Designed miniproteins, single chains, continued (3). Designs and how they scored, part 87

Each design is a single chain, and the fold is of that chain. pLDDT is the mean over its residues in the fold that is shown.

## One batch from the design tools (miniprotein)

Design m10997
Fold by ESMFold2-Fast:
Structure m10997 (fold): chain A 74 residues (1-74)
Amino acid sequence: MSADQRVRALTRAAEQLRRGVESGELSPDTARTALGSLEEELRQAEKDGASPELVEEGRRALRELREAVRRAEE
């Protein structure tokens, strides 16, 4: 899988996890664990030469997921 394909898959996964947290279908603890793994995968994909535009989209999706987890814990 190309670095770009990995970032696209990661962005989709983060968006799905965010929706799950916001709907109450996914626990914040589960999403937090997944967030850590996705953040590491994004760093590796960036090092592997993923497109800056796709990396930026991935960072946005991860930031939105992190915010959803934070709000769900309040």
Scores: mean pLDDT 85

Design m10998
Fold by ESMFold2-Fast:
Structure m10998 (fold): chain A 89 residues (1-89)
Amino acid sequence: SKKTIEEVRKYIKESDLHPIVRLVVEKLLELKERGEKPSELEMGSFEVAIGDRELVEELWKSLEKDDLEGIKKNIDKLNERVDERWQRI
């Protein structure tokens, strides 16, 4: 819903998230706003960016359900995964 999207955007703005995570979440929010499902090409791109397809799929499922607490939890998991990945580079 529009209300869920607005709350998620506030969370992104207030949270110290990695820029890659912010971009992926914003892209998923755009798809949700259009009533579209991520394509396989888009999911593949998110998998490369985040390093874990299952985490991206969990975030998308919580977005489809308007589960605000689940969305926040899944965003935090994406951020932890990206931070872990970049610490090794």
Scores: mean pLDDT 84

Design m10999
Fold by ESMFold2-Fast:
Structure m10999 (fold): chain A 59 residues (1-59)
Amino acid sequence: MSALQQRIRAMIGQISDPDVQQQLQQQLDDAISSNSPTQITGVSISIIGQLIDEDIRRR
């Protein structure tokens, strides 16, 4: 179990849209099941993009 996995799950929890949150949780679970660092990185980027989008909406 990596600190990265815990961090990613915490970041998903910051997303306000429950549908997007569920989609990212599914992507994370799939990436972990595949044991793919590339897919885990991709999920992290998607989460950051969602958090930035939400921040922009708060401007």
Scores: mean pLDDT 76

Design m11000
Fold by ESMFold2-Fast:
Structure m11000 (fold): chain A 78 residues (1-78)
Amino acid sequence: MSDEELEELKRNPSLIDTMSEEERLAAKLALVRRESEEAELSEEERERLEKEAPTFERAVELQAEIGIRALEKGVASL
């Protein structure tokens, strides 16, 4: 799955309803991997995201939480 396809799914999550079970799983794994790389997540945080995100929607939610925490850490270091 490409970054463009992930961006479209984040923008229009109803597209998940038109996807096969295999495609939904691939989308979830690709999102977890991409966001882990972008957020510079540790191996432990990546495993947590994979474990706690049984669906694509939950993965997007957890990614947002991780992003907020990373921002808070940056502010705290000031």
Scores: mean pLDDT 63

Design m11001
Fold by ESMFold2-Fast:
Structure m11001 (fold): chain A 80 residues (1-80)
Amino acid sequence: MEEEKKYLEKIVKDAIERARSMTPEEKARLAGAERFRHLLTDRQLEADYAAKLVYDELKKEGKIEEGARLSNEVIRRLTA
């Protein structure tokens, strides 16, 4: 349980760090949101891309429900 929790926290941390290391334009492109770039703040793009990374990583492990939950937490945390 503790090792699983640390693993999930690492996925979230790595996703946020990766999102922060990229330009807003790169994040919009990779998130498929280029057409909405003018409607999104840099913070919203960071949150959306970080959430996508968390969801995609957990989906690979078959943890779709957990991925959706953590993705929503990442968006909430980064857009507050």
Scores: mean pLDDT 76

Design m11002
Fold by ESMFold2-Fast:
Structure m11002 (fold): chain A 55 residues (1-55)
Amino acid sequence: MSKEIAEGARELAREMIELGYSPQVVADILLGMAGVDPDVELSRMLREIAEEVRR
């Protein structure tokens, strides 16, 4: 389910921030993942998570 993968991406974003990456860098990585993913719904979810992280 694409929702499980999106939840994994959210967890990864949290771990990267804990490692000292900036929210902007984490958001850029999530946007990159969305740009190469063929799943339209997962791409939308990844972009939404990137916006949440960047705010």
Scores: mean pLDDT 75

Design m11003
Fold by ESMFold2-Fast:
Structure m11003 (fold): chain A 80 residues (1-80)
Amino acid sequence: MPTLEEIEAAIPAISKETSMDEVYLRILIELALENLENPLSDEEIEERLIERIKENYSEFSEETKENFEKLLKEKEEAKK
């Protein structure tokens, strides 16, 4: 497996491939690594993801904020 530094260096390439913001990808990678070290339930993963997004929301691009609000609303509606 690549090192954490190599994964972090790959974020710009993954961002380009997925059209996702680098800050969002970093949150996803950190959460995935936490899950590998200490297995998290789907609920815990979602809770941590939402909280980190809220904490880093101001750091996202305007386009990413708009796309992210859409994804969050779709996910919340799907849970109902």
Scores: mean pLDDT 70

Design m11004
Fold by ESMFold2-Fast:
Structure m11004 (fold): chain A 74 residues (1-74)
Amino acid sequence: SEKEKRELLQKIREKMTELGTEVEKNTKSREEFKEFLKTVFKISDEDIEKIFAGDPDAILKLVEKAKEKVEKEL
């Protein structure tokens, strides 16, 4: 349902914030998160760098790709 999709997108956004904090503490976590974004969501290296910089447009693009993947695979 739309509510379930919205909750999943919200959870992804919250997890990104948590991972951003963890990434600052551990280089391995940063590389693992980058690989996850590339493999699962097919995000470009340029967009990943923008996401790490806190660019809201890049974050919205990630959310949109996550929504598309959920709609096609769930």
Scores: mean pLDDT 68

Design m11005
Fold by ESMFold2-Fast:
Structure m11005 (fold): chain A 70 residues (1-70)
Amino acid sequence: MSGGFVPVDPEEQEKAREEARKFAREAGISDELIEKVENSDITGFGAIMQELARESPEKAGAAGKVWAAA
């Protein structure tokens, strides 16, 4: 397993966001929901994750990546 420090620059951050969005779309999450996740506070994100986890663990994981990248 790799360890170390990865500096998060604007370019890498944007790439991570795009990858997270792509992964979310592939998991079946709508663009509207992706945007909602990106604009959510921790409380709103928690509620979304709870609902998604009940419907599909894959979607919950994808939404988590979107929120983490935002």
Scores: mean pLDDT 75

Design m11006
Fold by ESMFold2-Fast:
Structure m11006 (fold): chain A 102 residues (1-102)
Amino acid sequence: SAAELLEEIRRLTEEAVSSDDPEVRAEAARRIGELAAGSTDPAVLREALRGVEEIINSTDDPRVLEAAKEAAMRILRASTDPELILRAIGLILKAIGKLLDT
């Protein structure tokens, strides 16, 4: 159900921003992208984009940023709503910008 997907995405977002292990954080970010891409529900896609944004804002680790970028790209491919498409593009660009910053 959408409610179960929303709860799982919120749990994965918390894991991706709070874990001390960059690999665990990166895997959580990738899983958000996979779950969102398997759903065309706008509420699920919006919650996944919110989670990806929090992850990008929480870290400078390139492994986690790359995973968050990939999640945003998966959401972009699953999205048909222009608002969600533009948000996903913005997050991809933000992640790339952070990956290029020294």
Scores: mean pLDDT 88

Design m11007
Fold by ESMFold2-Fast:
Structure m11007 (fold): chain A 75 residues (1-75)
Amino acid sequence: EKKSLENLIKKLKEAGIEIEANSLTELHLKLAEILRERGIRLSEEEAGAETKELIKTYLEKLLKVSRSEAEKLLK
């Protein structure tokens, strides 16, 4: 949803991660790049997930939040 994307970008900015994205796919690609730059690794199972699940995993690792908090941020 558009509102969820806007809320995610706002929360990322509050955590010092400035991203511009117009879709979940674009957000996914930019977050993956930031994870790589910070040396944060995904497991094989995590890396094989769909876009929404990947974004939740990225939020858990970047913001150091729980899975349930990451789900709230995405929805």
Scores: mean pLDDT 75

Design m11008
Fold by ESMFold2-Fast:
Structure m11008 (fold): chain A 98 residues (1-98)
Amino acid sequence: MLSREQITELVLETLERLIELLSTEDAPFVQEARARLQALLDRIRREGRVSIEELEEAAAIARELIAHLDPDSELHHAARVAYGVLQTALELLRELDA
């Protein structure tokens, strides 16, 4: 099972990769989502750990992207993968905080 530090690193890597991929799309809703994810990434880096609230926010943004992106796009696939990782991290953090 992953430690809290390992979960935080996994989340940071996941957000960094998603943000990088979102930078290839000029649609306003994608750039808004990218800005929101960047703000979360910066906050997690500053705090040195991820919180349940930050994971819920990141997962909500990924879910919003999945709803609006072309289902056949690489960005849609990336958003789904990120969402799955973020949901798993959220479950693991909830177990650690119990």
Scores: mean pLDDT 85

Design m11009
Fold by ESMFold2-Fast:
Structure m11009 (fold): chain A 59 residues (1-59)
Amino acid sequence: PIPSFVALAKRLGVSTQAVEDAVEAARTTEEAIRRLAEVAGVSPATVSRIVAEVTAEME
């Protein structure tokens, strides 16, 4: 799995498999974020914020 998405999965309370599936099915990062928002039951803005925080923390 992608390291930043492993941390994202923990933050959102979803499986890393769900994150990988969303990323693979999506054509863009925006679509992947939207898919993850639906799976986690949060807004796309919340997912975008968490992704940015997780990515910055891992980088």
Scores: mean pLDDT 73

Design m11010
Fold by ESMFold2-Fast:
Structure m11010 (fold): chain A 65 residues (1-65)
Amino acid sequence: MEKALEELKELLGKPSSAAFEFLEKYNLPGSVARDFVSRVGLNHPEIITEEDLKIFEEILKEYAS
Protein backbone atom coordinates (compact mmCIF):
# COMPACT_ATOMS: atom_id res chain seq x y z
CA MET A 1 0.00 0.00 0.00
CA GLU A 2 2.69 2.57 0.91
CA LYS A 3 4.47 1.96 -2.43
CA ALA A 4 1.17 2.50 -4.26
CA LEU A 5 0.63 5.81 -2.40
CA GLU A 6 4.15 7.01 -3.34
CA GLU A 7 3.70 6.03 -7.02
CA LEU A 8 0.29 7.73 -7.05
CA LYS A 9 2.11 11.11 -7.05
CA GLU A 10 3.64 10.21 -10.46
CA LEU A 11 0.14 10.51 -11.97
CA LEU A 12 0.19 14.31 -11.53
CA GLY A 13 -0.28 16.02 -14.91
CA LYS A 14 -0.99 12.75 -16.76
CA PRO A 15 -4.27 12.04 -18.59
CA SER A 16 -7.15 10.37 -16.70
CA SER A 17 -6.37 7.07 -18.50
CA ALA A 18 -3.16 6.84 -16.42
CA ALA A 19 -5.31 6.50 -13.28
CA PHE A 20 -7.00 3.36 -14.69
CA GLU A 21 -3.60 1.89 -15.65
CA PHE A 22 -2.47 2.54 -12.04
CA LEU A 23 -5.55 0.67 -10.71
CA GLU A 24 -4.76 -2.30 -12.99
CA LYS A 25 -1.07 -2.30 -11.96
CA TYR A 26 -2.01 -2.73 -8.27
CA ASN A 27 -4.97 -5.07 -8.96
CA LEU A 28 -7.36 -2.71 -7.20
CA PRO A 29 -11.07 -3.69 -7.33
CA GLY A 30 -13.67 -2.02 -9.59
CA SER A 31 -15.18 -0.32 -6.53
CA VAL A 32 -11.97 1.76 -6.15
CA ALA A 33 -12.11 2.66 -9.86
CA ARG A 34 -15.75 3.74 -9.49
CA ASP A 35 -14.86 5.91 -6.47
CA PHE A 36 -12.07 7.59 -8.47
CA VAL A 37 -14.52 8.37 -11.30
CA SER A 38 -17.34 9.56 -9.02
CA ARG A 39 -15.21 11.83 -6.79
CA VAL A 40 -12.87 13.39 -9.39
CA GLY A 41 -14.88 13.13 -12.62
CA LEU A 42 -12.34 11.03 -14.53
CA ASN A 43 -14.92 10.74 -17.32
CA HIS A 44 -13.62 14.16 -18.44
CA PRO A 45 -10.55 14.01 -20.76
CA GLU A 46 -8.52 16.35 -18.55
CA ILE A 47 -5.22 16.04 -16.72
CA ILE A 48 -4.91 14.67 -13.20
CA THR A 49 -4.53 17.55 -10.73
CA GLU A 50 -2.95 17.74 -7.25
CA GLU A 51 -6.49 17.87 -5.80
CA ASP A 52 -7.36 14.64 -7.68
CA LEU A 53 -4.31 12.96 -6.11
CA LYS A 54 -5.53 13.90 -2.60
CA ILE A 55 -8.90 12.28 -3.35
CA PHE A 56 -7.18 9.16 -4.79
CA GLU A 57 -5.04 8.91 -1.62
CA GLU A 58 -8.15 9.09 0.59
CA ILE A 59 -9.87 6.34 -1.45
CA LEU A 60 -6.78 4.09 -1.23
CA LYS A 61 -6.56 4.60 2.54
CA GLU A 62 -10.28 3.74 2.89
CA TYR A 63 -9.71 0.56 0.84
CA ALA A 64 -6.69 -0.41 2.99
CA SER A 65 -8.70 0.02 6.21
Scores: mean pLDDT 71

Design m11011
Fold by ESMFold2-Fast:
Structure m11011 (fold): chain A 111 residues (1-111)
Amino acid sequence: GPVAYAVVTATLDPNLPKEEAIEKLKIASDILVEAARATPGVLEVTLAGDSLLIHAGKEPVFAEGKPPRATVVIKTPSLDEAQRVGEEVARRAREALEAKGIKATVSYSVQ
C-alpha cells in the first residue's frame, strides 16, 4: 500500500524561560529520534518544526500561546504501521522524558 507518516510531538511548558526551553527542546528532540530509531518498521526519521530549527543552529520563536514543540516525522510502509510506530515512539518518549524530569505532553498523528 502507499507509505504513511507518523508525526510524534513532545509539547513543553509554554512558560519556560528561553534558555531552559532551548535545552529541553534539544533533549526532547534527541529522545524522539532515539525512540524512533529503536522502533522496528521505521523507514526514515526527519526532524521538523522547532526541532529542525535547533538542529540547524537556529532559534525558535518563543511566544505566548506557542509552546515549544519537539517534532519528528517518521516514514513507514503503511497506515497500520504508522499507527503502531507512532504509538510506540510516543510511549518510549514519554518514559524517557519522565526519567529526565522533563514535563511534556507527547502525542502522535498519522498522515
Scores: mean pLDDT 87

Design m11012
Fold by ESMFold2-Fast:
Structure m11012 (fold): chain A 66 residues (1-66)
Amino acid sequence: MSGAEIAGRAGAAELQRRYGLSAEQAAALADALSKVPRPDRESVAAIGLELGVLSEEQAAAVRAGL
């Protein structure tokens, strides 16, 4: 649990930096991703869109690895 939580927070901080997400939005996305066994770019994009914390443009950038 703690390893996945740390990895999720690191990923959230990266997304906040790259896409201008709020700390709250980044934390919500990281928490949702912590429940996925191996989150990939598609998982990040799909879950971010479902939660409403990523725009379609931001999700496309995540899928592209930007």
Scores: mean pLDDT 69

Design m11013
Fold by ESMFold2-Fast:
Structure m11013 (fold): chain A 75 residues (1-75)
Amino acid sequence: MDELKEELLKLTEEALSKLKNEDYKRSVEYMTKRFLEELPSMSDEEAKARLEQFKANVELLLKGDEADQLRRELA
């Protein structure tokens, strides 16, 4: 459990350091907060599945942020 929390927090910190868009940062913070609130009621298997979903969502936000930055430079 603690290792999963550490991985979640590390992923959150890395995402927040890479994201430039404040709305995407808020989305990551919100997802992390929700996950941490729900984590004590989850099994280890449920928590691992949730972490994989979190990773996928963060990857999409990072790609979206990169695309938004390129759009701003071109506009």
Scores: mean pLDDT 79

Design m11014
Fold by ESMFold2-Fast:
Structure m11014 (fold): chain A 87 residues (1-87)
Amino acid sequence: GKEEAVRKIVLGQNAYDSGDYDKARDYFDEAARLARDVSPRLAATALTNRGNVLKKQGDLDSARKDYQEALDLDPDNSVARANLESL
């Protein structure tokens, strides 16, 4: 549900802040899947965060795809837009 997706986003951010990018990516992947059918805005947040992890890992093409998918789900996601434009 939505609450589970939010929990996974929080866990992903904690992993990202600790430099565990593989763990962060896994949490954001789960969050995006959990949120997809219940909250496009939460799914966009999870995809934006996964894109940030991919960018840190040097996978700019996958990061771009995640930011674009986030904008398709939530066109008002300013973080995804800014990060896409900076790639």
Scores: mean pLDDT 90

Design m11015
Fold by ESMFold2-Fast:
Structure m11015 (fold): chain A 87 residues (1-87)
Amino acid sequence: ALAELVEKLKSDSSLETLLEAVQALDNPGFEALATALQLHPEDPVAAAKEAAKELLIEISSDEEALAFLEQERAYIIKVLQARAEAE
């Protein structure tokens, strides 16, 4: 269920869990991130840079790429929590 996925995202920083969450949301706003995670399933920096490029966001360092990915994860958690509360 969505509540279980929220807790999994909070405890697991893996790209696999993030992709699972993005796919569960089935929101076109997350399509760029979903595609990037599928292209780079084990490289968080590459996945972040690919998603940012599709969204026209400039990433100049690996640290910025990881920060972007963590911001996206935090937002996804918030959206999933809102949906879980509505059910």
Scores: mean pLDDT 81

Design m11016
Fold by ESMFold2-Fast:
Structure m11016 (fold): chain A 74 residues (1-74)
Amino acid sequence: APKVTLSKDTVKEGETITGTSDADEIRWYKDGKLVAYAKNSKTITLKNVEAGTYTVEARDKLGNTSTKTVKVEK
């Protein structure tokens, strides 16, 4: 499975959060809705985040996935 890391594990509204992975595709979800997608990139950054539950998903060429979830507080 691909490795995925978050720049922060404690995030407040208005901050920046970066997901990092060596996978082929990286996605950000906010409250289950896709909000960002990157292909052939090692990072995917969300700026000025709103309060909510954010999940980063990394997917490799073999279809293996890894996720990390963080709750952004007001």
Scores: mean pLDDT 82

Design m11017
Fold by ESMFold2-Fast:
Structure m11017 (fold): chain A 61 residues (1-61)
Amino acid sequence: MSLQEIVSEFYDEVAKIRKESNGDKELFLKKVEELAKKYKEKYPEYSSTLDNILKYIKKES
């Protein structure tokens, strides 16, 4: 699976979490952090990229 495919899949899951969180920023961030942890366990070679994406999401939230 390419980095582009993994990042696309990650953002699709983030969009799903955003809908489920229904404006609760704390719940959204908690669920996104758990998602990032799962993705880093599955794709450790992309852990730094995933960390940067997570930092960006947390900054913009």
Scores: mean pLDDT 81

Design m11018
Fold by ESMFold2-Fast:
Structure m11018 (fold): chain A 59 residues (1-59)
Amino acid sequence: SDEDRARLAKAMKEALELEDKEKGIELFTEEARRVLDEEIAERMREAAENAWAHLEEQE
């Protein structure tokens, strides 16, 4: 749903704002599990890890 997408987008932004990569990924994964099925939440965790890795390469 649109509400679920908005909630996940907010969680992703909050996770990316944390300098601690592990803590950011954990926070996002917890929110994703509350909104989505576990399998989808795991895929979203991988997406968060990829986004974080991309930011690290630019710094």
Scores: mean pLDDT 68

Design m11019
Fold by ESMFold2-Fast:
Structure m11019 (fold): chain A 107 residues (1-107)
Amino acid sequence: MMEELEELLKKLEEVMKKIIELLKKEGLDELAKKLEEKMKELKEAIRKRDYQGALETISEIESLLSEARKKVKETASKELYDEFYELLKKALEILEKIRDLILKEIE
């Protein structure tokens, strides 16, 4: 479980780094900064085995990603939006897998 959780976190960090870089290129620096802060909070919560805190942080990351999607759709080219959307789908899939693993441990 912890090994799988750590592997999923590493994959999430790689995808999220690319999302954050795209947001910075689009001038969405505040959203990029908030996502960086929430990723650090998620990693810390999991390290401390604060699974309730981790679930809350996952929901906050999903909310920020939803906001980012709306803004990128409005400001970016179609090509850049399509690239962003593929990364977004990967991030959401990994977040769902992390949530599922945590829920199995506490339920």
Scores: mean pLDDT 86

Design m11020
Fold by ESMFold2-Fast:
Structure m11020 (fold): chain A 113 residues (1-113)
Amino acid sequence: DLKKKLEEYKKLAEEYEKEKDYEGAASHYLQAGNYAFKLGDYKTAIELYEKAIELSDDKYLIAAALFNLGLAYYKLGDKKTAIEYLKKAAKIFEELGDEESAKKAREALKKAE
């Protein structure tokens, strides 16, 4: 049940944030955003991914959230914003040496263009 998973991960993220465990909150907001995305709720996914980015200093988590933001904006028809986020994600994955994730981001960028 994707809706239950969205609610569970969002609640966990809010609990981690209340305890000032910002990396724990960010990882759970990222997963909650992924469940919202799977449900086709791209607007909620965007809000949750933005929360994950705001709370995290983890470059890999930030890049993953930026990649998913790009996909969500593409699903909403905002190709320009999608391209900007996908380029940012690709750059960070390249800087981290994650060639597989960087390639995936570039493939998504080619599809969005």
Scores: mean pLDDT 91

Design m11021
Fold by ESMFold2-Fast:
Structure m11021 (fold): chain A 87 residues (1-87)
Amino acid sequence: MEELEKKYEEEVEKARKALEAGDLKGAIAHAMKAYALKFKMMGYEEAAKILEEGLKKVEAEEDAEKALEIAEEAFREALKAVAEAEA
């Protein structure tokens, strides 16, 4: 899991740098990658899949505001999946 943990930290840093540079879509994409990796590390496979599917839609979307809406919905669904897995 060392490789997965390292990729998580790398994606978190890329998301932060993208946000600082004003690249909202890039920041969203890297944040989604980071959380998908984190959920995989924690054993929340369904939540990770939800974020991976949402990421594909974000990457296909040209409009940063719409990309943010897609990401927000994906995060809501992923967090719900985590909560249901722990119930």
Scores: mean pLDDT 82

Design m11022
Fold by ESMFold2-Fast:
Structure m11022 (fold): chain A 104 residues (1-104)
Amino acid sequence: KEAEEYFKKAKEIAETEIKDEELKEIVLRLIEAIKEAVEASLTKKKEELLALQEELTERLSKDAEKLEEALKDPEYKEPLLKILEEVEKALEVVVEEKYGKKLE
């Protein structure tokens, strides 16, 4: 399966299982930021990647407190772990596409 399908599943879990609208928006932004960073790692020059990394780090830092709070809540911990699992699967597909002999 393509990495895009796993990112889509991660977003669907966030939309359906996270009841807090603010947390949902934060998680959706995080998924999109990871997707953007992954795409940039495949297509961008090193200087552009460093600039993007700084921008994404600043964005994520603003939301970090709410994410840490959510991970302590049993209601949100399981959905968040499922989202991370789907994102991990997307990253595995990207690594196989870029470096994997099996995708030649």
Scores: mean pLDDT 71

Design m11023
Fold by ESMFold2-Fast:
Structure m11023 (fold): chain A 92 residues (1-92)
Amino acid sequence: AEEELRREAERLANLLKEAGFTDAAQGVIGSAEKALEAARQGKINEASVYTVAASLIAVGAALFATPEQAEKILEENRRLLRAADAVVEKAK
């Protein structure tokens, strides 16, 4: 679960960097790491908030990307959300 969330966050960050959204890529990684730390501490609401923050950063960047880049970013964002759900459920 944790390794999957890290992998999907790294994949999403790399897609964002490739599209020229370096700050968004750093934001996704930072929010995903905070979500993991909150989940480890049993802080489920905080983990969920940081997961949503990572997703909103990615969606925001997709609005300014090319259609092809946006499609890839949004698909990887969905994978990130699924991985985060697994981490949150396991932390309950």
Scores: mean pLDDT 84

Design m11024
Fold by ESMFold2-Fast:
Structure m11024 (fold): chain A 94 residues (1-94)
Amino acid sequence: MDKEIVEKAEKLIDEARKLAQSTDEDNIRKALELVEEAVKLMSQIKNPEDAKKLAEKIGEVVQLIVENSKDPELKERAIELGKKANEIYLKKME
């Protein structure tokens, strides 16, 4: 559908995934910022399959943040972002 938006979101998620593999809190905060930007881009995507793929990739980054972060607030923000990504995808199916 919107190839440019999908490619930009995938690039942000891939960068976030690399940062989220770290136990460094600054890297995890940066990963959260990138995921937040990717979730915002998902709102602009009309194709449900593209939105689903991005939601699944965001879920992988959320899992890494929950596993590697020591900060309960960062873990909670990650979980909320994963939930929001799924909600956006589900609305695209309507």
Scores: mean pLDDT 84

Design m11025
Fold by ESMFold2-Fast:
Structure m11025 (fold): chain A 68 residues (1-68)
Amino acid sequence: SEISPEELEKKLEEFKKQMLKYKDLIKEKGTKHIKELSKSKSLRNEAEHEKEILDKLMELIEKIEKEL
């Protein structure tokens, strides 16, 4: 193997760090969008539905993080 176990572990940690960065960005952008929708009474049900989608996406990302 051209790559040591230590180097491979380091690259995995760097990959996980990038995943967390994208997770934070998705949560930030998603939360902002839902908040804007929730300002309209006519879109309240849509805001609640999109929050459920965001929560499920966060749950999926957490499961993937634990598997890596």
Scores: mean pLDDT 83

Design m11026
Fold by ESMFold2-Fast:
Structure m11026 (fold): chain A 117 residues (1-117)
Amino acid sequence: SEFEEKVRKIAFYLGYEEDSEKLKELVENLFIIYDSELKEELGIELSEEEKEKLKEAKKKIEELYKEAEKKFTDEFYEEMHKLSQQGKSRKAIMGEIGESLVSMLRGIYKSELEHAK
């Protein structure tokens, strides 16, 4: 999905910057979004508080995505070009890291569903 592509790009950028606090923020907001999507899939109606929390989580993801897009255009492209001259694709490597993070988050969300007591 387009949302999952955005998440991969954010994870890729934050992993490149080694920003552990923003990575934690990404994880926390993704958990809120996935929890809400699961509840809707199961036919559970979201409370007004949960709807507002979901709205804020989505806003936070969009803010992180805008930051990632700016860095990919202005600074990250130059570094990627430099690394490609050394026979290594930083974009490909960091893409795999981003996919691993998304996979890990999906595993957490699935585990929480199985243990939702």
Scores: mean pLDDT 67

Design m11027
Fold by ESMFold2-Fast:
Structure m11027 (fold): chain A 94 residues (1-94)
Amino acid sequence: DELREQSLKNLEERIDKAVKGEFSDEEIERLKKNVTHPVNLLLLAIYYYSKEKDFEKVEKYRELALQLPDMTPEERAAVRKELEKDIKEIEKKK
């Protein structure tokens, strides 16, 4: 369970970076490449909405990321699909 605590700390640090819009291009590409967990898509959404200064969306996705460990596999899959769509729409605007 040490790995779980490390993962939670890493998640909190990554959320803080996303909220501040501090992801490097390499970090963004890594998140795009590794979408195994919906949390990676949530971090991308938090990052993009932070850059757009849409702080309501930032708070929504931050809260959702923290709830992810308690979600069912089907709920996680639904979140992933919705976020992937939202992120593609944000990227098309830029």
Scores: mean pLDDT 72

Design m11028
Fold by ESMFold2-Fast:
Structure m11028 (fold): chain A 88 residues (1-88)
Amino acid sequence: SLVEELNKLRQDLRDGKISPVEALQQAAKLMEKNGLLEIAELLQEIAKLLEGLPESVARSVALQALRLAADQNLQGLQDIVQGLKELL
């Protein structure tokens, strides 16, 4: 299921097997395949914004974004984008 694939990405990210940016890019492709285009676009935008952040911070944000994506929480993902733009 989509949720199981997203949970696998979260676990791989927690274990350091995948970078935060790569995890969000893979999650965005999974969302596109499932017709969740707005969530996919937000995940891609968050991934770009993470490129300038320390790895520990990027990982924390990516884990939160993957959880919100699994919940299909569009507003939560938009809030992450806004917060990162204000910080950067």
Scores: mean pLDDT 88

Design m11029
Fold by ESMFold2-Fast:
Structure m11029 (fold): chain A 65 residues (1-65)
Amino acid sequence: IAKEIEERAAKRMKEETGVETVPTGRAFSEKLGLEIKIGPEEKTLQNEIATALITNEEIERAAAE
C-alpha cells in the first residue's frame, strides 16, 4: 500500500539526505528541492518504481543533469 511505500521512501531519504516524509502520502527532498508524490493506491506499483528510483542514487545523478 502507499503507506508502506511512503515509509520505505522516508527511510531511504532520511538515510541519504536527512529528510523525513509527512503523513500525507508525500515526501520532500531538500537536496533536489522537490516534492516526491507517493501516489494513490491505484498507481501503487508505478509510484513504487518511481519513488525507488528517486530515493536511490539517481537523486544525485538526475538532479545534477
Scores: mean pLDDT 51

Design m11030
Fold by ESMFold2-Fast:
Structure m11030 (fold): chain A 85 residues (1-85)
Amino acid sequence: SLADRLEEARRRLREASRALIESESTLALGLMFIGIGKIMESRGIKEAKEVFEKGQKLIEEARGPYAEAKARFDAARAELAELKA
């Protein structure tokens, strides 16, 4: 039924949203470390490189999961829109 399809589409959207939020949070944390590293570098703080490396690692680890989660989220949103939920 349409109701069953709507419930399933909403479930997929919730799962995709959770994965997307997790990936976005990791990317935001990585960008925060990059920003902090830039401030540290401008102040001549020797640990700036280590902070940059932490940020880059977080961004690199999140890139694949983010792209996959974003695609899944967009697909789930499109399915819900098609079902006119």
Scores: mean pLDDT 85

Design m11031
Fold by ESMFold2-Fast:
Structure m11031 (fold): chain A 71 residues (1-71)
Amino acid sequence: MEEAEKYIQEAARLLHRRPGLDPAARAEAMKKSRELIQKAAEILGIDPSTVASRAYQLARELEAEEERRRR
């Protein structure tokens, strides 16, 4: 369980950084985030789309936190 959460958080960090990367780095980050999402889904026994939704939600939360720190 803890390991699955780590994969989800790592995927969220990659998704959060994605817009600031050049095209090649963005493609690499998307590939890695998909792999992490698959691993987490396998550990939790749920479908990857549910895990992906969680990772995207966490990425948005990271964005909001960074925006608050700039004020």
Scores: mean pLDDT 76

